# Ledger of designs, part 25: designed miniproteins, single chains, continued (2)

Each design is a single chain, and the fold is of that chain. pLDDT is the mean over its residues in the fold that is shown.

## One batch from the design tools (miniprotein)

Design m4891
Fold by ESMFold2-Fast:
Structure m4891 (fold): chain A 93 residues (1-93)
Amino acid sequence: MEEKELEEIKQRIVDYLMTREGLPEEEAQRIADEFLAYAKELGLSVEEIKEAFDGKPTSEKAKKARIYFDILVALALIKRVTERLGEEAERKR
């Protein structure tokens, strides 16, 4: 794979997750790495990876990568909500 283009895509994903989803940098980097690893496993081109991230997957592989990305983001948001609720429980109301 073209490492330079993958690094650019990774940075865009991290920036999106931090600025739009409000995730911490470490968690955003983990999600980006897991998404890109899965895309690589599926044999996606750089263009297909961009399409999946932009929400415009055209191939079945790109669609799978997009679903996986959405699941990773959803799990991260659920974890964040769970941690916040745990803090409230810890305060004993």
Scores: mean pLDDT 80

Design m4892
Fold by ESMFold2-Fast:
Structure m4892 (fold): chain A 85 residues (1-85)
Amino acid sequence: MMSKEEALRVAEEAIEALRELKERVKKAESAKEAALLEVQAQMIYLAAKTELWLAGLEAPELVKELEELVREVKRAAEEQIEKLE
């Protein structure tokens, strides 16, 4: 077994990565960079959500945190793009 523990670790690492991406987006020097960081955040979110689903874990609290963080990255990217244009 261990698939469950592995999926939980991936989700936790994704949460950390999304928090770091949010800070990186705020420092983006171009609209293109901000947009690429938003795409990276979406990919991290989808990968973590897929791993939880494949492991048979519902983990609603982790999914909710991932969804909130990816929304925060998207919002920060949209704000940064507006500032750079």
Scores: mean pLDDT 82

Design m4893
Fold by ESMFold2-Fast:
Structure m4893 (fold): chain A 109 residues (1-109)
Amino acid sequence: MEEALERLRAEAERLGVRVVDVITNLKSLEQAEDEAERRVRELAGGDPRSGVFALIAKVGDGYVAVVVETRDGPEGAGRFMAALAEAQREGVSLEDIIAALTGRELPKL
């Protein structure tokens, strides 16, 4: 798990992944999707090539949305999503992934 998280961090750095917002205290998946979409739209400025996208995770009894930006637009986003899927397959929790990306521990919901 530690090695998988380290590989994900290295890939995030290579793809120029930046965490641009973290939305907590979301009570449902629908609320998380709505808030994430709103924030992505604001940060992208209406440009679908911006590479801005959101990760939604169930944490405790609630949800967290992490808004990230990649340097290479949708292609960079796709590569990062593949790296996320690999880390999750190796047993890294989405909470640990979010903590690593934000550089801080997230509150339990």
Scores: mean pLDDT 73

Design m4894
Fold by ESMFold2-Fast:
Order: sequence, then structure tokens, then C-alpha cells
Structure m4894 (fold): chain A 104 residues (1-104)
Amino acid sequence: SEEEKKLKTLLFLTVLSSSLYIMKRMIENKPNNEKAREDALISLEYNEEVFKEVAKLLNVPELEERILKLIEEAKKAIEEKDTKKALEKLEELEKLVEELRKIA
């Protein structure tokens, strides 16, 4: 049903918002911690799947490409220990979650 789709979408968006917030805090507070970086990368892989599901539920395939590119850029920044760029890309992902929430 439409109501079930909307509820599922809102739950996924809440999960994404929470995950991105936690990743930002981990990177800000532990920029030189290898385990924190590994955990952030694992979280981004999980978030990629959730973003794909949200894009399908909302029928916004154009946003899927933008999201996947930002996730790849965030992953690269985290791997390169570029804290400033990593936080910038995570912030852009948070803004996309808010855009998706307005459509939901």
C-alpha cells in the first residue's frame, strides 16, 4: 500500500540520518583511529544499499547516481584520511536525505 511504502521510506531515511550523524562524530572525534575509519567505511556500504532502496521507493533514479558518487567520494576521503573532505561529503549526503524526506 502507499501508506506502507511511505512508512518504510521514512524509516530508511531515519536510519540514514542517524548513521551519517554517527559517522561524522566518529571521524571528527577519532580522525587518526583506524578502527573508526573501517567502521565508517562498513557503514557507508550499508548506507549505499539503503539509499538505493529509498531511490526505488520514491522513483528518483537521477538522485541515485548523485548519491552513489557522493558515497564513493566520501569513502575515498576516509581512506585517504582527508577529514575535511570526508565531513564535507557526509554533510552533502545528509542534505540529500533531507531532500528525499521532502519527497516522501
Scores: mean pLDDT 85

Design m4895
Fold by ESMFold2-Fast:
Structure m4895 (fold): chain A 98 residues (1-98)
Amino acid sequence: MKPSAEELRKKGDQALKEGNFEEAVKYYEEAIKLDPNPDADTWLNLGIAYLKLGQLKKAIEYFEKAIALDPNNRDAWSMLAFAKLLLGEDPTPYFKKA
């Protein structure tokens, strides 16, 4: 029996807290395959995991997905600005929403 999308998200959250970023990505991506309409927090946490792995362009994509679902998510705007800064892009437009 395969775990549910909710169980996989919880495993992703635990892996993220433990600093196991590659495992966090794996669990979140498996959860999204089972439930392709995840909440903004799932997109945000997947973005954070990719950011920690240095995959800045993927992190930006997932932060933008989180913002599309919840435009008032200050953490998503802050993480987007930070990822843009690390990529060498101007983060200034994103700080106005963080």
Scores: mean pLDDT 81

Design m4896
Fold by ESMFold2-Fast:
Structure m4896 (fold): chain A 70 residues (1-70)
Amino acid sequence: SVIEEIKKIFEKYKPKLTEEQQKIAEEELEKVIKLIEENPDYSEEEKKEIVEIFEDDMKTLVEVTKKELE
């Protein structure tokens, strides 16, 4: 399921984040899950794009975290 894939991405990147960035990531996770649940008519391609955007957002949070730890 798309929701399981999104959760897997979140769990993969979560350990690389500060507590503050984890909170931001959790808020984005909730928004993405809600978006998918509120739009059951989304195509498989549209759902895949949402997953890819979420993973890119997680990667951005990791880069922000790295700068804070320097």
Scores: mean pLDDT 81

Design m4897
Fold by ESMFold2-Fast:
Structure m4897 (fold): chain A 97 residues (1-97)
Amino acid sequence: MELAEKGRKYAELGIEYAKKGNGELGGLYAALGGGLAAEAAERGKDKETAELSKEAGELAKKAGTLAAKVSKTGREAAYGTAGALSGIGAEFTAELA
């Protein structure tokens, strides 16, 4: 539960940085959010943790995608892509819980 909530907060920060045009920080926070959400889904066996982890994963995917779009270099866009993939991984892990 706590890890899923933290993942959601980091994914939300990723969206905020991406909206401000900071693709690098947006992507990094998206990746952190997705990773924490996936870890929470793996550790948690309850439905509430799985639902929160899925929500955090969806937000991380959104943050990563947006960060990649506002990135000015391929390196910065790679951070956004990593964030989006982390979010997708969290969603899949939560679906299996």
Scores: mean pLDDT 78

Design m4898
Fold by ESMFold2-Fast:
Structure m4898 (fold): chain A 100 residues (1-100)
Amino acid sequence: SEELEAEVRAALIEMQAAVAVHSGADSKTVAEKVLEGLADPHPLVRQTAIEALRRLAEADPEGVAEYARKALTHPDPQVRAGVRAALEASGDPRLRELAA
């Protein structure tokens, strides 16, 4: 089932982001997995990736800013839109300015 497969991919993204936020791990290692989720064909996975990136941005705004500058130039408009949505929702003024 594509739905079950999407639920598993979404759960893995949530878990990786939560571990990174809790452990203080380098956001760069998780950002690549989040990028895959932002490009996912399933809306549940994309929405989960946006929320994961928002949480990472709140925990490590500097690391996410570096990642976001590259991701905002990604050829996929869906990835660019997802990154902007996460930055706008992050609550960090600098990241919100980058999203504008």
Scores: mean pLDDT 80

Design m4899
Fold by ESMFold2-Fast:
Structure m4899 (fold): chain A 71 residues (1-71)
Amino acid sequence: DDKLIENLRKLIEEGEYEIALTFALIGAVMAEKAGDHDSAARFYRIAAEAAEKLGETQVAEDYRAKADSLA
C-alpha cells in the first residue's frame, strides 16, 4: 500500500528508525508472500534507509541488494 509506504517514510523523517525498520520488514515479507515484488522492493528500500539511519550500514546494503533483485 502506497499510503503505508509514505507513513513509514514519515516515521523515518520523525526519527522513529527502529519502528520504521520493523514495519518495513513486515511489509516486505508480506508482499513477497503475496507475490507483490514491486511492493516488496519498496519496503526493502525503506528498511535499508531506516537501517542506514541506525548506523547499520552492512544491513542497509543487504536490504538494498534484495530490493534491486525484486524491482
Scores: mean pLDDT 85

Design m4900
Fold by ESMFold2-Fast:
Structure m4900 (fold): chain A 80 residues (1-80)
Amino acid sequence: MEEIREEARRLIEEAERALKEGDFERARELAEKAYELLQEIPDDVELLTRLAGVFAKLGDHERARELLERAAALERERRA
């Protein structure tokens, strides 16, 4: 579980760097891999929020919204 979370974080960081460099194709590939890994672990607000930002910059506003809704739901559960 911890190893999968660390790999997802790494992929998200690489996707963020690819976006800053204008490599949208690489950013999309990395974001898709990170998205798949996040399905295998409990929701993580930081990772969901960062990945949502990547998808938003890639123009995938629907997936970005879904990830942000998941992060918001987890935050509400932690504060309830």
Scores: mean pLDDT 83

Design m4901
Fold by ESMFold2-Fast:
Structure m4901 (fold): chain A 74 residues (1-74)
Amino acid sequence: HMLSQEELLKVATELVKYVEDKAAEHGLSQSERDRILQVAVDALKAANDAGMTPEEALAVAKQAIDREVARLVA
């Protein structure tokens, strides 16, 4: 059970928007935004490899983003 290319694109698009919204909210630099995007990509790959649904993959990646944002703004 791997995500389809269409499902991956939809999840990735939503994650990019989520990172952009968080970066704007917290005044993050471009390099910090790029780091969070990499965290999101890594989390999405891990979720896909684990056979997660699009909803589960999105939730796990958003959680990883939230953890990295919290670390950067602490």
Scores: mean pLDDT 84

Design m4902
Fold by ESMFold2-Fast:
Structure m4902 (fold): chain A 60 residues (1-60)
Amino acid sequence: MFSEAALEALVEVLNSYDTDGDGSLSAEEARALQAEFGLPVDGVLDLATLRRIAAILQAQ
């Protein structure tokens, strides 16, 4: 469903918000990412949220 480029862009976006470089997003970093993409800001990056971000990146 998503192109490899969209999935690579998603990984790059997640890594850019991982400011402490530990390979995990804090709830605050997750909320910042959700706000940037106009998604519900609940601090949880579930599969549906990740799919929405990937779809936005694919549309660009």
Scores: mean pLDDT 72

Design m4903
Fold by ESMFold2-Fast:
Structure m4903 (fold): chain A 62 residues (1-62)
Amino acid sequence: SAQDEAVKLLEELAKQLAEELEKQTGEKSTYSVEVLDENHVKVTIKSGDKELTEVVDLNELV
C-alpha cells in the first residue's frame, strides 16, 4: 500500500540520519518509526544526549 511504501521510505531516511548522527557524535545511534494513524508517522532518532522527534504527514509524501 502507499502507507507501507511511505513507512519504508521514512525508515530508510531515519536510518541514514541516525548513521550520520553517530558519525558526528561518536555515540551509538538508534531510530524508531511509529505509525500513529493512517496518515501520521512519528520518527525518533537518538544519539548520545541528542534526540530528534518529528511527526510526518504521509499525505504530503504522496
Scores: mean pLDDT 78

Design m4904
Fold by ESMFold2-Fast:
Structure m4904 (fold): chain A 73 residues (1-73)
Amino acid sequence: SDENVQTLADLLLDPSLSEEVRVAFLKKAYGEALKNNDEETLENIERAIELVEERDPELAEKLREAMEEVRKE
């Protein structure tokens, strides 16, 4: 749902969390979604990254690089 996308984006943009923690969270969530073939969660993550890019494009690039690392296994 759009609410789940927004919740993920808000977490990834949360300034109370370090960038390292936010990247690690995304890698774990994305890896579990890939392992479980959870297409809904994968789509929600991709949409959340688009929202992150509007606010913090440098963070969005780091998150995309982290997802690519997970995809290559």
Scores: mean pLDDT 84

Design m4905
Fold by ESMFold2-Fast:
Structure m4905 (fold): chain A 59 residues (1-59)
Amino acid sequence: SKEKEKNLKAVDEFLKEKNIKDPELIEKIRELALKISNDVEKAREIVKKIFELLEEHKK
C-alpha cells in the first residue's frame, strides 16, 4: 500500500541517518515496522524491539 511504502521509506531514511549498513539488521527492523498496528501494547513492544536492535548494533 502507499502508506506502507511511505512508512518503509521513512524507516530506511532513519536507519541511513543512524549509519546502519547491515542488510540483515535493516530487514529485521523493516519487518518489525510493518507489524506496528493500532494495538498500543503491540506497537510499544515492537518499538522496544527496534530500539534494542539499534543499541546492540552500536556496540
Scores: mean pLDDT 71

Design m4906
Fold by ESMFold2-Fast:
Structure m4906 (fold): chain A 80 residues (1-80)
Amino acid sequence: MSVKERWLEVAERLLDLAEKYAKTQPGRAKEIIRSLALLLEGAFKVPKEVIDKINSLIDAGKYDEAIKLLREEVEKIRKE
């Protein structure tokens, strides 16, 4: 398994945890989403505009929308 494949598996598991925590433990969901956004920005060079949108969704408490956007970015990286 490549480093990319390993990180994408970790990202998928963290997104599943964030979805679970979004309704029960929003603070944990927020931490997971922010950590994933930082990983995607640093390791996979996701555009700043996308990261800014994710952060704005988190600040608005729209964790489900932030998770959806992160899943879309993970799938784009997977297909590259």
Scores: mean pLDDT 80

Design m4907
Fold by ESMFold2-Fast:
Structure m4907 (fold): chain A 63 residues (1-63)
Amino acid sequence: SKEEEFGKKVEEAARKYAEDGKKLAEEARKAGEEVGMPEGGEYVGKLAEKYGGKAVLEAIEKG
């Protein structure tokens, strides 16, 4: 599903940029656009900018 593809891309980006919230935000927005979930990408991007990669990984794990 689009949600599964988006989550996979975001998880990979969060693992790679765990301590670089700005780059993680850019990758999350990009993933959202590629999968057709731009609102999801923007949500995760804002989360990454404010709270970093750890917060993004936690959000993925909780659903």
Scores: mean pLDDT 79

Design m4908
Fold by ESMFold2-Fast:
Structure m4908 (fold): chain A 55 residues (1-55)
Amino acid sequence: SEIDELERKALRLYLELAEAGDEEAVARFLQASRSMRGLSDEEIERRLREMIEEL
């Protein structure tokens, strides 16, 4: 699904940040992922795109 693809892309980018020395990157991704639980698919897609754009 589009959400699965966006989530994988976001996770990959946050892992790249962690590898570059941002030790909190994975924790930030997990916190953002948890905050999206219970949201509509449309809201999850929007938030995932925003997370990717912020990087």
Scores: mean pLDDT 79

Design m4909
Fold by ESMFold2-Fast:
Structure m4909 (fold): chain A 66 residues (1-66)
Amino acid sequence: SLEEQAEKLEKSAETYERNAKLLRAGAERDPGSRETQLKNAEEMEKKAEEYKKKAEELKKELEKKK
């Protein structure tokens, strides 16, 4: 179950990363919304990083318990 939780967190992180990339691409194509899209992208990137760290912590915990 901890492995499943870690995988779910990794998938969530990937989703946030994909959304951030889409927002950055949108910002480059639409100057009118650039600042808003970049701020949203940065927020999504921070969430992705937090989820990745949580997933890594769970994986390290699993490795130690073997």
Scores: mean pLDDT 82

Design m4910
Fold by ESMFold2-Fast:
Structure m4910 (fold): chain A 102 residues (1-102)
Amino acid sequence: SRAAELRAELERYLGEIGAKVDELIQKLIDNGVLDDVPEFEVRPLTPEEIRELKEKIESMNLDDPEDQIEALKLYLQIQNTLVEALRDGDVEKLEAVLEALK
């Protein structure tokens, strides 16, 4: 079905984002600043917000610990949105989220 195809594609993006989260966590451990990551709000993002957060991450210097912390927060927001879309999303929601990730 179309929904199954969209979920499979979204699961690939979820895997890619998970790998980036794991990489950032390791960099923060290596820099001794993982405990400096503040508590932050995790909420579902709109497709427009996903696009804006992707552009923000692409502008960051991921060798800088402050940008590593911010990038981790943004990737976790995107990850949460993808998990929610996979759980509860209809075809329209899945397509909109995938378009924002491309």
Scores: mean pLDDT 84

Design m4911
Fold by ESMFold2-Fast:
Structure m4911 (fold): chain A 73 residues (1-73)
Amino acid sequence: SEKKKLEELLKEIRERVIKATAEALRKIGDLLERLIAEGADKEKVDEELSKLNKELVEKLKKLEEEIKKLLEK
């Protein structure tokens, strides 16, 4: 029972991680494509990448906390 519950939780965690990773990679790709299309200078590139990095770090922290909550069940 305990082992079966852990296996189901690990499957759910795997799906959440894959989805979050796909979304993060898409956002990175979309930002880079936009910056290329705009002919953005180095200062704007650094600013936009820094902003995206902060957003992705916060989303990763939230994902980590949600995973911890699932494992506490």
Scores: mean pLDDT 82

Design m4912
Fold by ESMFold2-Fast:
Structure m4912 (fold): chain A 77 residues (1-77)
Amino acid sequence: MKEKLEQEILLGIARIGFAVAKVAEKNIKDIEALSDEELEEELRFYESLARLAKEAGDEETAREAEERAERLRELLE
C-alpha cells in the first residue's frame, strides 16, 4: 500500500524526464549528424527511462521510451 505512493512519485519523475527528453529531441535538427557516442548516451537515457517507468507501473511511458531506444539502436547499426 505504501508502495503505491512511491510508485506515483516515481511515475511523476519518469513523466517529467520523458517530457524533457521530448523537448530536447524536438530541438535536434539532424540526428544523423550526432556522433556515435552522443547517440549511445541518448540510447542509455531512454533505456533507463523505460526501466523506471516499468518499475512505476506506467506501461505506456515505458513502451514509448523503448520505441525511441529501438530507433536509436537502428541508427547505431
Scores: mean pLDDT 68

Design m4913
Fold by ESMFold2-Fast:
Structure m4913 (fold): chain A 107 residues (1-107)
Amino acid sequence: MADFSNLELDDIDSGESLAKHLEAVREAARALGMTDEEVAKRLQEAIDKILEGKTPEELMREAESGLDAVLARLAYKAKQMGIAEEVREAAKNGDLDKIIEILKKHS
């Protein structure tokens, strides 16, 4: 089973680190039978809630899985970096490779 407890988000200081975490989420989600489109949709929903003024703590408390908690933190970091809208548009298209590229560009 995929273990999300080993995804250390405290070391995310750059877009390259965020990209590596999303790549790890992608692999873990695939092990659970989730598609890239499903992961992207969950990330888009987390970004929408953060942009609507929900705190990362509220999203993490509402998270039903470790995956959703990790995606909530990624959404918040994207907002802090000023790239939340760019990531959101790629997520609407189900394009995890584009999201990873955006994150790496902002390292």
Scores: mean pLDDT 74

Design m4914
Fold by ESMFold2-Fast:
Structure m4914 (fold): chain A 79 residues (1-79)
Amino acid sequence: SSERLDEIFAQEAPQYRADAEALIEEVEKILKGNPSKEELRYASNLVIAAMLLAALSGDDETLKRAREVGKKLDEKIKS
C-alpha cells in the first residue's frame, strides 16, 4: 500500500537527503570549473537524480537547493 511505502521512505529519508546533497555538491563542483558539453550532460543526469532523492527525503531545503543548481546548469547549457 502507499502508506507502507511512505513508512519505508521515512526510514530511508536521512540517506536520501545525504545522497541528494552529495549529488548537488558534485554538480556545483562541475559548474565551478570549465565544463565540456559531455560534463554538462552528465551534470544534468545528476540534477535529475538529486531532485528525485531530495523529494523522497521530504526535506524542502534540499529540494530547493537541487532546483537552484538545476537552474544554474540550464543557464550554463544555454550560454
Scores: mean pLDDT 85

Design m4915
Fold by ESMFold2-Fast:
Structure m4915 (fold): chain A 109 residues (1-109)
Amino acid sequence: AAEVRAVQAAGVEAVEAFARAVLATVDRLAAEGASAEQAAAARDAVEAAAAEAAERIGRARSRDEAVEVMREAGEALAARLAAVLPARADEVRAAVAAATERAEAIVRA
């Protein structure tokens, strides 16, 4: 249906915006003193979370389902990034939460 395609298109845009925002935060934290290994692990975690979210968005049939995908992806990624960057855990949690809220807004638009 046209509505399902619109939801999936909005969901893809949301996943791309989410990944871009979180990667920008990871790059900033890397510049501020995270090790190359921590930065690489953090980028891998973001890319894996984005790929999983994109696959689930491809199966979403409603905006509510797409919002739930973004919420769950955000919660899982925040936990992974806090483990990879424990010295900056509060900052990465805040950044992922903000990126998740923006992604939800994109899906709901």
Scores: mean pLDDT 87

Design m4917
Fold by ESMFold2-Fast:
Structure m4917 (fold): chain A 82 residues (1-82)
Amino acid sequence: SAADETVKAILRDAANRMVAAVDAALAAGEALDAPALLAELKAQVREEAAKAGLSEEQIERVLAALDDLVAAAEAEYAERVA
């Protein structure tokens, strides 16, 4: 459905922002602030989902997926600094 495609697009955008955050932290020689990154991504996803007219249930599912994405970014950062 169009809503499913919108959810996929929002998650793809979030994943791209995650990669950019990891790269920026590594370039700056700073620690990755995963809690701050998760909070920022949740705020951005809520804004984009609201603009796209997604239901509360669809927004909830996307927000749940962000926890996995941030955990993956933490793992990637840890490997690249080790």
Scores: mean pLDDT 79

Design m4918
Fold by ESMFold2-Fast:
Structure m4918 (fold): chain A 69 residues (1-69)
Amino acid sequence: SEKEFFEELKKIIEKQIEELEKEAESEEERKFIEEIRKKLEEAKTVKELIEIEIEIGIYKLVRAVKKST
């Protein structure tokens, strides 16, 4: 069901946020993580959870590029 999928996806995202929190090295990174946690708390639909996953993916990509330069 959509409700079951939503709850499971939300749990997966919560675990990803916990890992990002452990890896955060700057105030900018901590600020992003706080904003993402707020978005997750306010999320009501699977679409909103997918949008959060996309934002996390972009953040990880940008972080990887910055660490390589």
Scores: mean pLDDT 85

Design m4919
Fold by ESMFold2-Fast:
Structure m4919 (fold): chain A 85 residues (1-85)
Amino acid sequence: SVAEEARAFLRELAARLGGPEPPPLSDAEAVALLLAYAGHVARRAGDEERAEAYARQILAILETNAVSPEQLAAAEAALAELRAL
């Protein structure tokens, strides 16, 4: 699932940063955290519009504690983008 791929990406990221293994994440937490990292990368690249789009999706996930199909598609696209770097 996209959430499982997000968890795997976040574990790899934590390992690369020399940090501890992250705690177990719900699907909503995993997708929100992945989108937060993608937003950070977009902002560093100067893509403010993309960063703001991710921020709006994160807020919606956190307010509902649920991930819509559209948000899952956004997370899948973000994973592809991050893996291409």
Scores: mean pLDDT 82

Design m4920
Fold by ESMFold2-Fast:
Structure m4920 (fold): chain A 53 residues (1-53)
Amino acid sequence: EELKVGDKVEATVNGKKYIGTVISVDGDKVLVKDDETGEIIEVKKENVKKIKE
């Protein structure tokens, strides 16, 4: 419940890890902008971890 827009996160989708920034949080759904490609990735909140940096 501590995910906010602008948070740096590690998102896991189909066993792949993405490092990015939270763009939107809507209930159990999180939109993350990938720091490498700039693509928007939709992930479940349970598959997102906050990064300290």
Scores: mean pLDDT 77

Design m4921
Fold by ESMFold2-Fast:
Structure m4921 (fold): chain A 84 residues (1-84)
Amino acid sequence: AAREHLEEAIRHLREARAAAEAGDLERAREHTLEAALHLARALPEVPEAGRALEAAFRAHELLEAGGDPLPALEEAIREAEAAL
């Protein structure tokens, strides 16, 4: 159900944030992609999850480009929590 997908997305986003803060960029990327998958699964029932998904994709782009993903990960967590 959509709620379970939002809860899993939030869990993965928090793991991604912790990994990024620790400098484990590979783990941060893996958790960001898992969060995006769960947000996409929630999207048909919870259109508000779209804002969190956009932020998660932005975090992924920053991770791939060697930028700072933390602001986008924090935005994704906030938007996902607001959609819950």
Scores: mean pLDDT 90

Design m4922
Fold by ESMFold2-Fast:
Structure m4922 (fold): chain A 90 residues (1-90)
Amino acid sequence: SDEKLKEEIEKLARRAEELAEEAKRLLEEGGSVERLVGLLLAIVGEAEDNRLLARKAKSEEVKELAEKAAEKAQKLAEEVVKFLREKEEE
């Protein structure tokens, strides 16, 4: 149902934010590049999953929610990439 889709969308969006914060923390602490790449791929996966949920939703409101969540997750991934690039230049 769209109600269950809405809950899943919100869960994926929250997870993407948590993954992005973890990636930034690992960069500050000098964490493994392999772990950072893994976290980045996970964030991108959350965005892709939300795009898939948008296609499954019947309600326009839930479709828009999923599309916005996917966009936000992609922006978080871009922030992690920028942070990685900035650390490489140090």
Scores: mean pLDDT 80

Design m4923
Fold by ESMFold2-Fast:
Structure m4923 (fold): chain A 71 residues (1-71)
Amino acid sequence: RAEELRRKGLEAFRAGKLEEARRHFEEAIKEDPNYTAALDLLAAVYERMGKDEEAAKLRAEAVRIRQAQGL
């Protein structure tokens, strides 16, 4: 489910289809809000789109979730 959406997003990202990749990763996060791998990948998409502020916000959220799960 969320993993399948991450896989589709990664395929689109590798193909340079940034808007398609963004949609798939956003759907993966909607299915599993704690899916830090999808948050990191969505941040990479935003970086490729030149949206560094949005990317930084997503990376901060992924760090927050990882810290909460690490304890």
Scores: mean pLDDT 80

Design m4924
Fold by ESMFold2-Fast:
Structure m4924 (fold): chain A 113 residues (1-113)
Amino acid sequence: MSPLIQVALERLEELLAAATDPEKRALLERILKLARETTSPELALALAAIAAVLHESKDPKILEAARVALERIEADPDLDILEVGAILLEHGGLEAAELASKAARELMKEAGV
């Protein structure tokens, strides 16, 4: 397993365990299922970044951006990670993109990449 996939899975399990909101828990369960099924480190990173956006924001616009990105990945698991970033920017604005970027950078650092 890629170190990045391992770190992403560990972070997703931590976020799910900490989540008390039923709607956020349902979205995190969907994200974790996809992350467990992927062999792509890039997709695992994107999924963990979406989960961080869901965890850190209560802004309906940013939460909607995360949901749209997740629905697009569920429809096409081969979706380019750059397209995921574009969806977050389009629907959630700079704040959603910044939250996702910061989460991705921290996960990459933890994974030693």
Scores: mean pLDDT 82

Design m4925
Fold by ESMFold2-Fast:
Structure m4925 (fold): chain A 59 residues (1-59)
Amino acid sequence: MEELRKELEELIEELRKLDTPIARAAIREGEYVLRHGSEEELRRMIENLRKALEIAKKE
């Protein structure tokens, strides 16, 4: 579980470097799951944030 939180934190930090609405929304969702999420929710959020990061980086 700790490794999943570390991975999610790193993705949130990458998103913080971007100035896009999708990055801001992804950060809010990621922060919530990081604080309150189960292992399953952490895994799903990591997957979602990876996709959000790729989309945000294109613009």
Scores: mean pLDDT 80

